# Ledger of designs, part 101: designed miniproteins, single chains, continued (3)

Each design is a single chain, and the fold is of that chain. pLDDT is the mean over its residues in the fold that is shown.

## One batch from the design tools (miniprotein)

Design m11498
Fold by ESMFold2-Fast:
Formats: sequence, C-alpha cells, structure tokens
Structure m11498 (fold): chain A 66 residues (1-66)
Amino acid sequence: MAQRITDLVRRARDLLRRGDRDGAIRQAGEAVRLLAESQGRTLSDEEIAEQARRMANTLAAHLAAR
C-alpha cells in the first residue's frame, strides 16, 4: 500500500514537471483515496478532489522551491 501511494505521488510530481497539472491532480486523487482507505477512512468525492488539489499545489510549491 505505502509503495503504491509513493509511486502515485512520484508520478504526480513528474506530471507537474511536464506541465500536466490535470494529470498530476488525478494521480494525487488516487493517492489520497488509497491513503484514506489504508487509514480506515471513507472520503467523499468532493473531499478527495479538494485534498488532491492541495497535494498537487504542495508538490508544485516544493518543485518551485528547488
């Protein structure tokens, strides 16, 4: 589980480096969903979308800070 989430986050970062923000948000959304499931939580589609956008924004900020 943790490895799959890490791989999804890495793919999101690679997509952001290529300028594919929508693709990055989709990968981040899958990572958020799997992380919530691993913690025994069920998130709504709205909560997943919001957390996915926040994750993509955080990853983009980290890339810009390099």
Scores: mean pLDDT 80

Design m11499
Fold by ESMFold2-Fast:
Structure m11499 (fold): chain A 90 residues (1-90)
Amino acid sequence: GAEMEVTATVVGSTEDLVTAELSAKAKTTGGEGKTNVTLGVGNEGTASVGAHSNPKGSGGILTSALVTVKATSATKVEVLGISDVESLEV
């Protein structure tokens, strides 16, 4: 099956809101993708992320996933789960 690694990095915060950059890397097909998610502190959210093996060209393989994250504090967002990992030729 397709494998994806996702890391969350806090890129902005207030006391009430955290914005995290989700960086995805497709382990089997290659490629990277990024998306941002903004959450209330203490809240969970989901984001769709894709990693394309050819980020500047036509064609290649797109690996996509649904990522569940939680803002545990104003300075920390955790990846709780990665689901629906699919790869397709584009």
Scores: mean pLDDT 76

Design m11500
Fold by ESMFold2-Fast:
Structure m11500 (fold): chain A 90 residues (1-90)
Amino acid sequence: GPVRRATATVAALVASRLGLPDEEIDRIMRLAMEDPLAGVRATVEAARKKGYSLEEIRALFDEVVDELLASGAITPEQAAEVRAIFDEAL
């Protein structure tokens, strides 16, 4: 559904900015489409393994969500639901 797609897009863009390989980005996207919370948790875990703090991950998440909102790629309702999933994962 729209929330799963929005969550997968945010997770993939965060993973890309973290410099993850295309294979891992694709895996995270597929996981988020099946289970949004699991996809976000996988993204957070990958970022933490690279030495990012939870504060840095939250800031990167907020930047990506704001970018997608500004471009019209996601709605405010989708952004609120994605933020709730990230808050549960962090």
Scores: mean pLDDT 86

Design m11501
Fold by ESMFold2-Fast:
Structure m11501 (fold): chain A 98 residues (1-98)
Amino acid sequence: MTGSEILELQNELALGMMKLEAVKQSKENIRNAARKLGLSEEEINEIVAAVDLSPEEVEKLRERIEELRRQLREAGAEDELEVAEARARAFKKLIENK
């Protein structure tokens, strides 16, 4: 796996975890949290769309998140995994009004 591929997996994992946290939240609260993190308009729109995910889509998202974690661990990309998890943690705190 190339360094570029690892970075793409890191970004997909971070966005995936943020999308999971966005489920059943207010779209305005999600936009405000994502904006405070300096996310792009494309990333903000993707996360906001996750508010309306069905239970089936949420389960598929969880499976993809676990697959991304596995791929990063197999690649020895522990630092990139931690960066993705730190970004998602920061987002969750902003949604929880921390």
Scores: mean pLDDT 84

Design m11502
Fold by ESMFold2-Fast:
Structure m11502 (fold): chain A 67 residues (1-67)
Amino acid sequence: MEEAVELAKKGRDLAEQGNGKEAAYLSGRPAALMQGATEEQINKASEAILKEGGVEAGKRAADVVLG
């Protein structure tokens, strides 16, 4: 779980480097799945990414994975 959170934060950092939502989402979502995150947590992260975008989306993905 903690490792999934760190990877989600790294996804946010990648988005800040110009990779955008895709990098943040791809880094966070696979990490969450590998660490046993629920589909509900993943869905909430996806909604946050779609609504906030970019850096904020990456932050929300990390927050959702944290629970």
Scores: mean pLDDT 56

Design m11503
Fold by ESMFold2-Fast:
Structure m11503 (fold): chain A 78 residues (1-78)
Amino acid sequence: MKEVTKGVIEIALAVGRTAALKEGDEETAELLQAALDAVANDAPVEEIIALLEKAKAASKDPGLQKLLDLVIEEARKL
């Protein structure tokens, strides 16, 4: 269901944003907030994926990069 996929993505992005904020990575946190807003507002899938890829590129945390890879795969189901 699209609702379940959206919920999973939103939880993962909220966790990722919290991790970025704890590390002082404001750029990645802002990109993840933009991705959260895009998902909540049913933005085009390509726009959501582009924001996620930008967040992954901005982050230097390997754990967050891996989480974002999983979120991108889930976003493709939207």
Scores: mean pLDDT 81

Design m11504
Fold by ESMFold2-Fast:
Structure m11504 (fold): chain A 85 residues (1-85)
Amino acid sequence: SDADLSITDVEKTEDGLIFTIELEAFGKVYKLTLKLGYDESLISFQKRLEDFIKENLPEDVNKSKLAADFTGVMIYVMGEVLDYE
């Protein structure tokens, strides 16, 4: 696939969770650190991640695997917020 998205680190703090997310595309690695506050909407977090992907990938790239990876990342984020594995 042309692009891969994964969480490589999670840090729990008193005011939120800090996720280190890597986007690997066309031989290049982009790292993003996103904080999700415990009072923050998951919709807000999702939008910030979507914006990061859009900034770093061409619109015409095949995103089928990226869509699956994105779903996996969001499920993982929800699990961490709910203190479930």
Scores: mean pLDDT 74

Design m11505
Fold by ESMFold2-Fast:
Formats: C-alpha cells, structure tokens, sequence
Structure m11505 (fold): chain A 97 residues (1-97)
C-alpha cells in the first residue's frame, strides 16, 4: 500500500538520509513490481527502445515522486530529495503534536 511505502521511506530517511531512502524505495518497487514500473515509464513517454531495467527504474522514480508530491502537497517540479525531507518533517511534527 502507499502508506507502507511512505512509512518505509520515512524510516530509512531518518536513519540514513533522503538519498539512501530514495534508492532503497526505488529498488523495492523494481523488485516487487517490475512490469508495472516499466508500463508507468512507457505511459509517461519514455522511449520503447530503452532497456527494460532502465524503464523499470525510471517508472519507480516517477511512481515514488507522484506519491510524495500528493502526500506533502508540494509543486510538481519539487526535487525528489526535497520531497523526502518534507515527508520526514511532516511526520516529526505529527509525533510532536
């Protein structure tokens, strides 16, 4: 579920930073949903002659970015690392309130 993925990203980002959390989440999505990630990349306009692994990776990045933008109510052009940092800040504020 989206909630489980967000919780996973928060936990890893707090322990190891946003870049580590992004890489781990992308790897998880590619391992668990490789065909779905590839299809998402193709639907987003990535070239069909791109290697399957590259399409899967790009699809996972697009999927993660879309979920994070929705969760933190950030502009579409916000960098992925900033989205993860905003997610962690939002979670910390919930724990303190």
Amino acid sequence: SEKELLDFVIELAEKFGPTYAINAAVDYLVEKYPEEMKELALKAGQPEDMPDTALQYNGAVIYLKNILIKEVNAPEDTPLSELVSKLVEKEKKKREG
Scores: mean pLDDT 86

Design m11506
Fold by ESMFold2-Fast:
Structure m11506 (fold): chain A 74 residues (1-74)
Amino acid sequence: MLEEERELLERAIELLEKALAGEISKDEAVQKIEEMAKKSNSKYLKELAKLAKERSLEEALQAGRDMLAVLDSM
């Protein structure tokens, strides 16, 4: 796997966890993940941002953890 993709997923997961804990707003977490996705061209981060916007922070966090587990198994 690419180390960059793993690091980006870890950062996105951290942002989602901070939003769920009330340390940052949902909108701030989504915006930061969208910026990271655009800059890195990461389809994983783009999907996480979409899930957080359209569904919930919990669903986005679950998806992010699943994606990270798949990369760690490679």
Scores: mean pLDDT 81

Design m11507
Fold by ESMFold2-Fast:
Structure m11507 (fold): chain A 82 residues (1-82)
Amino acid sequence: SELLKEALELLQKAIELIRKKKAQEAIEEIRKAMELLEEALGITNSEDILKKIEELLKEEKYEEAIKLLQILIDVVEEELKK
């Protein structure tokens, strides 16, 4: 799925942006990725996931935010293998 590949690239870019302390740019990339995942997989909790990541970044819990993004990446990679 092209949507899943694009979402994967956006999530990977978001992790790089977090590591560069560009939290606001990371949030924009994550928002786009979540919209694509909602369209491709029918995820209904995309807003809740985005809000959780925003709260983690606001609290400077960067490693926890990266870990959550890595879990999303792992899910997308598994869906791409189907």
Scores: mean pLDDT 86

Design m11508
Fold by ESMFold2-Fast:
Structure m11508 (fold): chain A 75 residues (1-75)
Amino acid sequence: MEEDKKKLEEIKKLVDEAEAIVRSSTDPQAALRAIDEYLEKARKLLDELKSPVAQRKGLAYIFYLEALRVEVELA
């Protein structure tokens, strides 16, 4: 589970970076591009997770990134 833990930490870091961008950005287009890049990275990491618990946590993070993306689109 060490690999799953590190991949989840990477996904969590992408979520934290996306949150910071959404809160501070005055450029919705730049924010959307950054979130799309983070989503691609997070989805690749999710595909590499092996334990069901890690998969569930990874999916929750990706769902949250998708929600942040929608917030930027609707702003």
Scores: mean pLDDT 82

Design m11509
Fold by ESMFold2-Fast:
Structure m11509 (fold): chain A 86 residues (1-86)
Amino acid sequence: MTDEEIERMAKLLRVSPAFVKKYFKTIEELVRYALDKLVGGEEAEKLLEWMKKGGVEISEEEEKKLEEKLKEAIKKLEEEERRRRE
């Protein structure tokens, strides 16, 4: 990923760019897992494609809903990872 892609993904997920860099090797799997848990596979694929292309626009209502669900899913997944790691 480029630094710009990292910054955009970090803003979308509401996490630090350092978090994305630290977990970049698994960030796609992390995001897919989180999205699948909260939004389902079809919506998850659309969001992943949007992030990879760095801002292919979706409707403002749809973007807001997906962004909210994505942020919640990533936050919960990060908390789960914190519990698993020693």
Scores: mean pLDDT 58

Design m11510
Fold by ESMFold2-Fast:
Structure m11510 (fold): chain A 77 residues (1-77)
Amino acid sequence: SAFEKEMEEGEARFKEWAATQSAAALRERLAQLEAEIAAGRAYLAAHPDLPEEVRRRLQAGIEMLERLAAYLRELLA
């Protein structure tokens, strides 16, 4: 889908950005990603009545953020 393609392209651009950044900047972005993941999960928990399509897209977004966070943790190890 167009959404999946946009997410894939976004992930690729994120990795390119991360390759140019200092360890301090990567740690700051990791903290932001972890906060965004927590907020997204809290939002899904607070809105159990969301349409299935919306819920699936939000969950896919959270999963992408988790992959980005894992990538940054690997770079910082």
Scores: mean pLDDT 87

Design m11511
Fold by ESMFold2-Fast:
Structure m11511 (fold): chain A 72 residues (1-72)
Amino acid sequence: MLSQVDVRMPEGPGVRRLTARVYSDGKLVDTLELEGEAGEVLTLRFEAPPGSRVVVYDEEGRLVDTRTAVPA
C-alpha cells in the first residue's frame, strides 16, 4: 500500500544528504536516501501502510525529524 511523508531538509551549506527509515508494526520495512538544498521540502513515497513511522537522520547520524505516513 503506497504511503507518503513530507520531509524538510535541515539548514546547512550545500546539498544535504539524509537517510529516512520506515517502520511498520515496529519493523524496518524501507530505507530511503534524500538529497536536497537546505530548507527544501521533499515528498517521500514508499510501499508501507498509512500510520507507518518515518525516522530521518542527517549525515552525522543526528535525528532530524519523525513523521507518520499518510496515504499517497
Scores: mean pLDDT 84

Design m11512
Fold by ESMFold2-Fast:
Structure m11512 (fold): chain A 81 residues (1-81)
Amino acid sequence: MLTKEELFEKARSLIVRAGRLRDLARRQGDEEMAEEATKIDGEISDILLKYENGEITPEEAQKKLDELEKRVDELEARLAA
């Protein structure tokens, strides 16, 4: 299980990736993908706030971040195609 520090590092990494994906999608005129990347960034922030407020467990936070990582991976693959 990830530590608190590892959870924040994972979230930070995903925010950076989502931001890069958004900017690249916008440069290619893919507004739908840019919007999806923006939504992922918002979902990461929501997960971190819920975790910090004790609304979700570290295990739930990790699972949700893993799901968002998979979504970022899928969007990056789609944009590259």
Scores: mean pLDDT 83

Design m11513
Fold by ESMFold2-Fast:
Structure m11513 (fold): chain A 91 residues (1-91)
Amino acid sequence: MEREETARLMRETSPEDIIEALRQQLEAAEKLVNSDAPIEEQIEALRLGVREAEEALRIAEEAGLPEEVIEALREARRRLEEMLRKVEKEK
């Protein structure tokens, strides 16, 4: 059910708006990693972000969204995974 709703919302959102939202999410994640927030909270937030990006990517690919959106989602997932790996090594 949620997956169908997400696919519909993504189709109704312009590619530019999706890419901008992803950019803002990555900026927020980078700010979190550079903050004094507890390491466990940083790891939990990044893991959630990675899972959401992976699910959004699957939905976007199945829904046939523009390649630019799919590539932006792949980049966001890669960036979040890189941040997560770095934070996990620092604990």
Scores: mean pLDDT 79

Design m11514
Fold by ESMFold2-Fast:
Order: C-alpha cells, then sequence, then structure tokens
Structure m11514 (fold): chain A 87 residues (1-87)
C-alpha cells in the first residue's frame, strides 16, 4: 500500500500525540515503548519508504521522554536499536 507524504506525516504525528496522551495518563514506560515499536513494525510493513522518517520522529519523541525522566538511557538505547533492526 502506497501512502502520500501528507498521510505518512499525519500518521506519525497522530502516533506521537497518542503516546503523549498515554504518558500523561501514567502508562508505564515499557508499554509506551512497546506501542512505538508496534507502530514502527506497521510502518515497515505498510510504508517501508517512510520507515527512516518515522524512526527519526519516534527517536526524537523517546529523547523527549528521557529529558522528562520518563525513561532511562538504557531503555532509549534498546528501543532505538530495536527500531533500527525493524528498518
Amino acid sequence: MVMSDEQQQELVDMAIALARQEAAAGLPAEELIAGLLGFMRTVAEKAPHFAEYALQKLEAFLRELLAEGRISEAQLRAAVAEMRAIV
């Protein structure tokens, strides 16, 4: 399935917005990371041409969570490595 650049950007932005809402609601870091990894797998399957774009945006969000003390550096490193393995 081919998605437009606009549709891909909207999906990434929506995924991040939902993750922010879940983080604000107190969802555990492990569940937040699992959700982001699941989204990354979906992008790699359905829109592989945008996988690197999605990875960059999700990595930026994970760094935001690290800065807020929501995740550890080890969790960030592991999540990025798993996303890189998916792409």
Scores: mean pLDDT 78

Design m11515
Fold by ESMFold2-Fast:
Structure m11515 (fold): chain A 99 residues (1-99)
Amino acid sequence: MNEKAAKTALEMAEILEKQGKLELAERFRKYAEQIGKGVKGAAVAAAMLALEEGMEKKYVVDILSNMGVATPEEARKMKTPEEVLRVVGEKLNEEIDAR
C-alpha cells in the first residue's frame, strides 16, 4: 500500500508542476519518498497540504487510506488541515490506549 500512496503523491507533484507551482511539487516529491518508506507522518503532511491547496478530495482519501491513518469515509469528510490532525491524532491515541 505504501507504493500506491507514494504514486498518488507523485501524481499530485506532477499536477502542481504543470501549474507552475514548483516549490509545492518538490514538497510532494519529498513526501512521496518518505511515504514509500512507510513514514505515516509524511502522508498526514501531504494530505494537509493538499487540502490547503484545494486539490481534489480523491488524493487525500488515497494517501491517508493507503497508509492506514484514516478510513476512506473519514478522509472524504475532512475539509481542513486541522481536521486531518484531529482525526489522525484521535486514531493514534485510540491505538495507544488499545495496547
Scores: mean pLDDT 78

Design m11516
Fold by ESMFold2-Fast:
Structure m11516 (fold): chain A 98 residues (1-98)
Amino acid sequence: SIEEIRKEVKEILESDPSLTEEEKEEILSSLTDEDLEKLKKAKEELEKFLNSQPNITEEQKEKLLNSFILNSAIAIHLTGDSSDFEKILKEFIESLKE
């Protein structure tokens, strides 16, 4: 649900010590329900990719998913554009192969 993904994004932002409280609030508030729905779909695609990897641990999977969510939320906040989720996802997956 949108509420579940919004809560997950909030928890990930709150766990990042490099962000100020103002930055966390601004990032979270800049995410629309449409942005969150796209993020949820991209997360599900990344999870499918990670589940297909024979040498990835559950802890590594969780860290990679959290990193993807954090970077995606920051990118939307900075650009105001969620249309490039497929590009962000592809670039993230490509970085994992190198």
Scores: mean pLDDT 78

Design m11517
Fold by ESMFold2-Fast:
Structure m11517 (fold): chain A 76 residues (1-76)
Amino acid sequence: TLTATVGASDTEGAAEAARRLASQLAPARLSFRADNGLEATIDVDDPETAERVAREVARVAAARGAKTLTITVTPA
């Protein structure tokens, strides 16, 4: 299991972190937790999918007022 915490408004930072972590563990389960209570979980087959999902989750979290987003990557 690998974890990274990023600023929710930094959508590209979230995308890069998820891609980097998923590249070590894919296929993997991504779990997202924002400081505003938003949570999401998705299984990804590749780092490119992890990157796209993390970018979208960070965008949604920031739009709802989140300041930080924690990304946890676990082997699927």
Scores: mean pLDDT 83

Design m11518
Fold by ESMFold2-Fast:
Structure m11518 (fold): chain A 95 residues (1-95)
Amino acid sequence: SDEIKKAQEELDKLIQETVRQLRQLGVPQDVLDLVVRQLNLMKDMALNKRPISLIRGLANQMIEGLRQQGVPQGSLQLVEQTTNQIIDIAKKLNS
C-alpha cells in the first residue's frame, strides 16, 4: 500500500542517516554492520505490523549488546533515538 511504501522510505532514510552519524562518531565497521542488520530487522517488523513489544525487545537487546561491547554513550543514545523513531512509525502503521 502507499502508506507502507511511504513508511519504508522514511525508515530507509532514518537508518541511512543513523549509520552516517555513527560512522562520523568513529563506530567500527563490525559494529555498524550489526546495527544496520538489527535496524533493518526492526524496519521489516514495523512494515509487517508486528507487535510493538517485540520491536522494543529487539531494540533493548541490541542497545545492551552494544553497551557490553564498549560502544560510547553518545553512540548508544543515537541508536536508542533511532529505535524510538522506528517504534513511533510502527505505532502509526498499527493505528
Scores: mean pLDDT 90

Design m11519
Fold by ESMFold2-Fast:
Structure m11519 (fold): chain A 68 residues (1-68)
Amino acid sequence: DAAVHDRIGELGRRVYEALKAGDWEKADEIVRETLEEFRKEGLSEDDIRQVEAVYRAVRIAVEDGVPP
């Protein structure tokens, strides 16, 4: 819902900033921790997939030099 959507948006922002700084290890840790938290909270598979999709999209944008 809206609260989960806001958390996913904040995740995307944090991951983007880490990747822009060249800190891919930090980006991976942020995503890993968020996925573990979401699974422990019993969030839906759709919410889990949204986290993974955002990470993938941000990585592609940064790697291709395209603004997110």
Scores: mean pLDDT 77

Design m11520
Fold by ESMFold2-Fast:
Structure m11520 (fold): chain A 98 residues (1-98)
Amino acid sequence: SLKERRQRIRDEARTLAKEIASEIAKEFNLPDEALPALYRAVSLIVEALLRLKEGLSTEEDVQKAKEDAYRILVEAGLDEETARKIVDFAYEKAKEKL
């Protein structure tokens, strides 16, 4: 069913987002206090891409997820340049692993 497909996507996105967020935390040497915001931001991007792959979203939805992820990171105290680099890194890594 559509409900079961959406739940599977959320579960897969959660697993992949944790992996990608861990890679980002090491590459960008992020402090522990930034990790909750990082996991939320990466999860938005990964879920949007998984939904796109399954035909449940659009490229515009992916762009919105990237902008929402950027806002989460900036609001968590990361500078704008670092937040944008993290969003781009997460997007490219998610595409590679999907």
Scores: mean pLDDT 86

Design m11521
Fold by ESMFold2-Fast:
Structure m11521 (fold): chain A 120 residues (1-120)
Amino acid sequence: MEAEKLERIRAAIAANDEAEILALYKEYSALTILELAKAGDLASLRKLAEQAIREEDVESVALLYQVFDALGDDATADELRKYLQTVHKLDDEERLKLAEKAYKEAEEFKKKAEEEKEEK
């Protein structure tokens, strides 16, 4: 159930459980990234960025760029933008479309999780 998975992500972030955060990222990448962004956990977000680059998960790298830019980590944001432009040849418009796709998937997941809570 989406509500149970969302609570699992939040619990892992609250516990600073790096192994569980990485496992949840692999299954629920966009949702895990956005929940970490809400928590302001830049250290875990940077580790997820390294993992996304290793796995060539361009949608997660695009979303992470928007998150780091919004949180004021300009150095990490520039590194991710450079990676997307040089390795994957994505311009700013293409990157934004990928980030928006990932964001919408996470928001749909949260909506389902909230609907499940209304059934309790």
Scores: mean pLDDT 82

Design m11522
Fold by ESMFold2-Fast:
Structure m11522 (fold): chain A 62 residues (1-62)
Amino acid sequence: NKELLELLLSLGQSEETAKEIVEKLETSSEEEKNYLTNILVDTLRENGHEETAEKIEKLLKK
């Protein structure tokens, strides 16, 4: 997912780390994907990246 990759890069993540996160989410089961999405969103909110967290949540949950 190119949009997710771009959002992760905008947070200062390396291209390698961003790609690994995207690949893990794309290869995970629906339950695992939801779990990982919740962890990512919560972590971003705790670090003050609330707008990016909302974008990622909408992108992954539709």
Scores: mean pLDDT 77

Design m11523
Fold by ESMFold2-Fast:
Structure m11523 (fold): chain A 68 residues (1-68)
Amino acid sequence: MTKEEILEKMKKAVDEIMKTLSEENAKKLREVLEEFEKKLKEASDEDIEKLVQEFQGKVLQILDEYAR
């Protein structure tokens, strides 16, 4: 999967999640996505999987905060 395909997939997932979140949590999720995009552009192919896992972890953390 290319970096462009990964970014597009993550943007679509974020857009769906943002529909269910408060404006404050949606802003946090957008910031996490922007940081992921920056890191993904600078990442080597070997680091891509780790960046995706870190991004997924941050998304789950935001969702956990919403559930409390």
Scores: mean pLDDT 77

Design m11524
Fold by ESMFold2-Fast:
Structure m11524 (fold): chain A 61 residues (1-61)
Amino acid sequence: MQQAQQLLQDTQDQANILDENAQLALQGGSQESAQIIQQRRDEKLQQGLAEAQALLQQSLS
């Protein structure tokens, strides 16, 4: 339980950093870079959710 919560928090923190980087890329006029960073953010969120789910299943065992 605790490890899954920590993983979700870490995933959210990483997603927030990626969001900030995407915003900076947009301000710098690099829409293509921003799109790539946003895609990485979405992938990171999906991976973090999957890992948290696996940890929850392990904790129940």
Scores: mean pLDDT 80

Design m11525
Fold by ESMFold2-Fast:
Order: structure tokens, then C-alpha cells, then sequence
Structure m11525 (fold): chain A 70 residues (1-70)
């Protein structure tokens, strides 16, 4: 669904931004889950879903870059 697509992009973008800031994968998932108000397991599933689709991954990477400090 479009809602799941958007949530997956948001989750992957937060996850990638956290990794870029030096978080471990586990810490990045905890951060993503907390920011979205979801479980860590749901955050992991959304990130995996986004990474399975090249278009979703590209959009997530673009949004992550915009989240990083100047």
C-alpha cells in the first residue's frame, strides 16, 4: 500500500541518518522505532522492505542526506 511505502521510506531514512551519525545498526533501529512510535521489530521490517526496492532505497537515502547537519 502507499501508506506502507511511505512508512518504509521514513523508517529507512531515519535508520540511514542514524548510521551516518555513528550509531550502530542496533542503536539506529532503536532510534528509528522511538521516532516513529513503533516497535523495534516493526522498524526492522520497514527498513528491510525499503531496502528490498531500489526506488524506496534511493528515496530513503535522499531524505537521510537532508536530515544530516550542514
Amino acid sequence: SMARRERAIEAAALYLAALALGFSEDQALDFTARELGISKEEARRLVEFAFSDPELREEAERRARAMLPP
Scores: mean pLDDT 88

Design m11526
Fold by ESMFold2-Fast:
Structure m11526 (fold): chain A 96 residues (1-96)
Amino acid sequence: SRIAEGMARFEEALSEAYEAIAKAVQDGGVEKGRETAREHAERLLALGVSPNGARQEAERILKLVDEATPETGPELADILRQNAEKARAGAERLKA
């Protein structure tokens, strides 16, 4: 139960991170997305939940935004939103 609660909290934070980054990309382009991604990657690592998983997700997020170009911004935003939806579904499943 407590482990599931911790994982649910992490998945919820991950969903919020992906949503925030997607919005930043749409509103301010890939560079704003990169700034937002760095901030949220630090917050995910600071949670102290699932340290190995947090590191892997932070690295994945940073790589996604770093490899993006201005021309692939809309595609990046769609990928980020899909990842946000998956993380939110994961959190809800863990709370069930």
Scores: mean pLDDT 84

Design m11527
Fold by ESMFold2-Fast:
Structure m11527 (fold): chain A 112 residues (1-112)
Amino acid sequence: LEAVRERARELAEETARVAREAADEIESTGDKSLVPTVVALRLLGVEALTAADLGDLAGLATSARAVADLAREYGVSEELVRRAEELAREAEALLEEARAAGLVDAAGRLLP
């Protein structure tokens, strides 16, 4: 259980970092039409951290996947897309492992 919480925190911190780097790359293009995407990526990083703090593994997986999808869609560097995809897969795998172990409720939140 504590190992799952620590892993969720690590994944959230890495997801927030990747989201921030992706947002910075998009912002650096100077394309004002992409400002909503930049804001969304930064907010998704915060959401991932909040989800991990709350033990919301489904929320973490959802935020990590959204970061990966936006990074791919808006053509950030291949290294960032790869890292985002790996983080999304790891977060999804952690949720499934915790579910198999009976550690989460129906909504994917860690039980007390």
Scores: mean pLDDT 88

Design m11528
Fold by ESMFold2-Fast:
Structure m11528 (fold): chain A 80 residues (1-80)
Amino acid sequence: MEEEKKKKEELEKERKDITNIAEAVVKAAAEAGTAEAAKKAAIKAVEEYGKKKGEEYAEELTKEVKEAMDKALAEAKAAA
């Protein structure tokens, strides 16, 4: 039970960390004019990585990352 709880907490933390990284990557890519390409690549990588942890996790992670990157991209375009 403790190991299962730690794994669950680890996956939640990882999901948040990946989402934060994707947001930062899109912002950096926007400065180079490659934000849309970076977003596409990040979504694909997140989907492939998430599937290793489970379908539900992959779907939830992918949605969170898409939403965060969409926000970051909109902000970056407004700032450019």
Scores: mean pLDDT 76

Design m11529
Fold by ESMFold2-Fast:
Structure m11529 (fold): chain A 88 residues (1-88)
Amino acid sequence: MEKERLLEELERRVIETSEYFNRVVGDNPNPSLAQLEDLRKRLEALLELIDEALELFPDDERLRQLRASVEGALELLDKKIAALREQE
């Protein structure tokens, strides 16, 4: 029960975050700093949920790969935020 609920919550948030990422970064050539910072907070919250899932299922390779993907997205986002702040 707990495992299924946690995985369903992760799946839901992955879908929601991916859709938001595409709106802010994919389809928008000029994202605002506020939009990028909001997206960063959403990715950080998702990373926290993945870490909680990994605490329960430390040997799940898919969770580890998902964590790496979210970290990669955060790294790309931090680079974009830094570039925009430099232009201010």
Scores: mean pLDDT 77

Design m11530
Fold by ESMFold2-Fast:
Structure m11530 (fold): chain A 86 residues (1-86)
Amino acid sequence: SMAELLREAARLARELADAIEAGDDDAVAKLSAELVKLGAQGFGRETDDDVAEKTGKDFAERVKKSDREKLAKELREGAREAEAQA
């Protein structure tokens, strides 16, 4: 259901925020790839694993040059909004 997808997205977004703050670049890449696949599933689509993995790695590289604390806060705010909509 859409409610279950929104709860799973909130869970992954919180784990991603924790990984970003911890500087765990491998976890950032993996969790970002999972969020990309889950987002596609919410629209009745599938994402190729290679595309999701590349997108996650590209995001992890951008995170290295970003304000990690601000990004983690924004992800946690998004997770709360997703749960409120579920």
Scores: mean pLDDT 83

Design m11531
Fold by ESMFold2-Fast:
Structure m11531 (fold): chain A 72 residues (1-72)
Amino acid sequence: SLEERAKQALERAEKALKFYKDNPEVFKDPELRRLALGYVERTRKHYREVFPPEYAEKLEKIFDEIEKILKS
């Protein structure tokens, strides 16, 4: 179901956030940072349009945290 996919997307997003927190040095490369920021932006917009608002809002908060790490 769409809800099950949204829950799986949340799990993946939380794992991604942990990776970004644990490995900030990987994204000191400007090109890797640019690519990661682009991916985050496109994925946020897609999930916001596809998933129920409650899950989309949780995903948006996680991606906002990832974006802040990538921009630091």
Scores: mean pLDDT 83

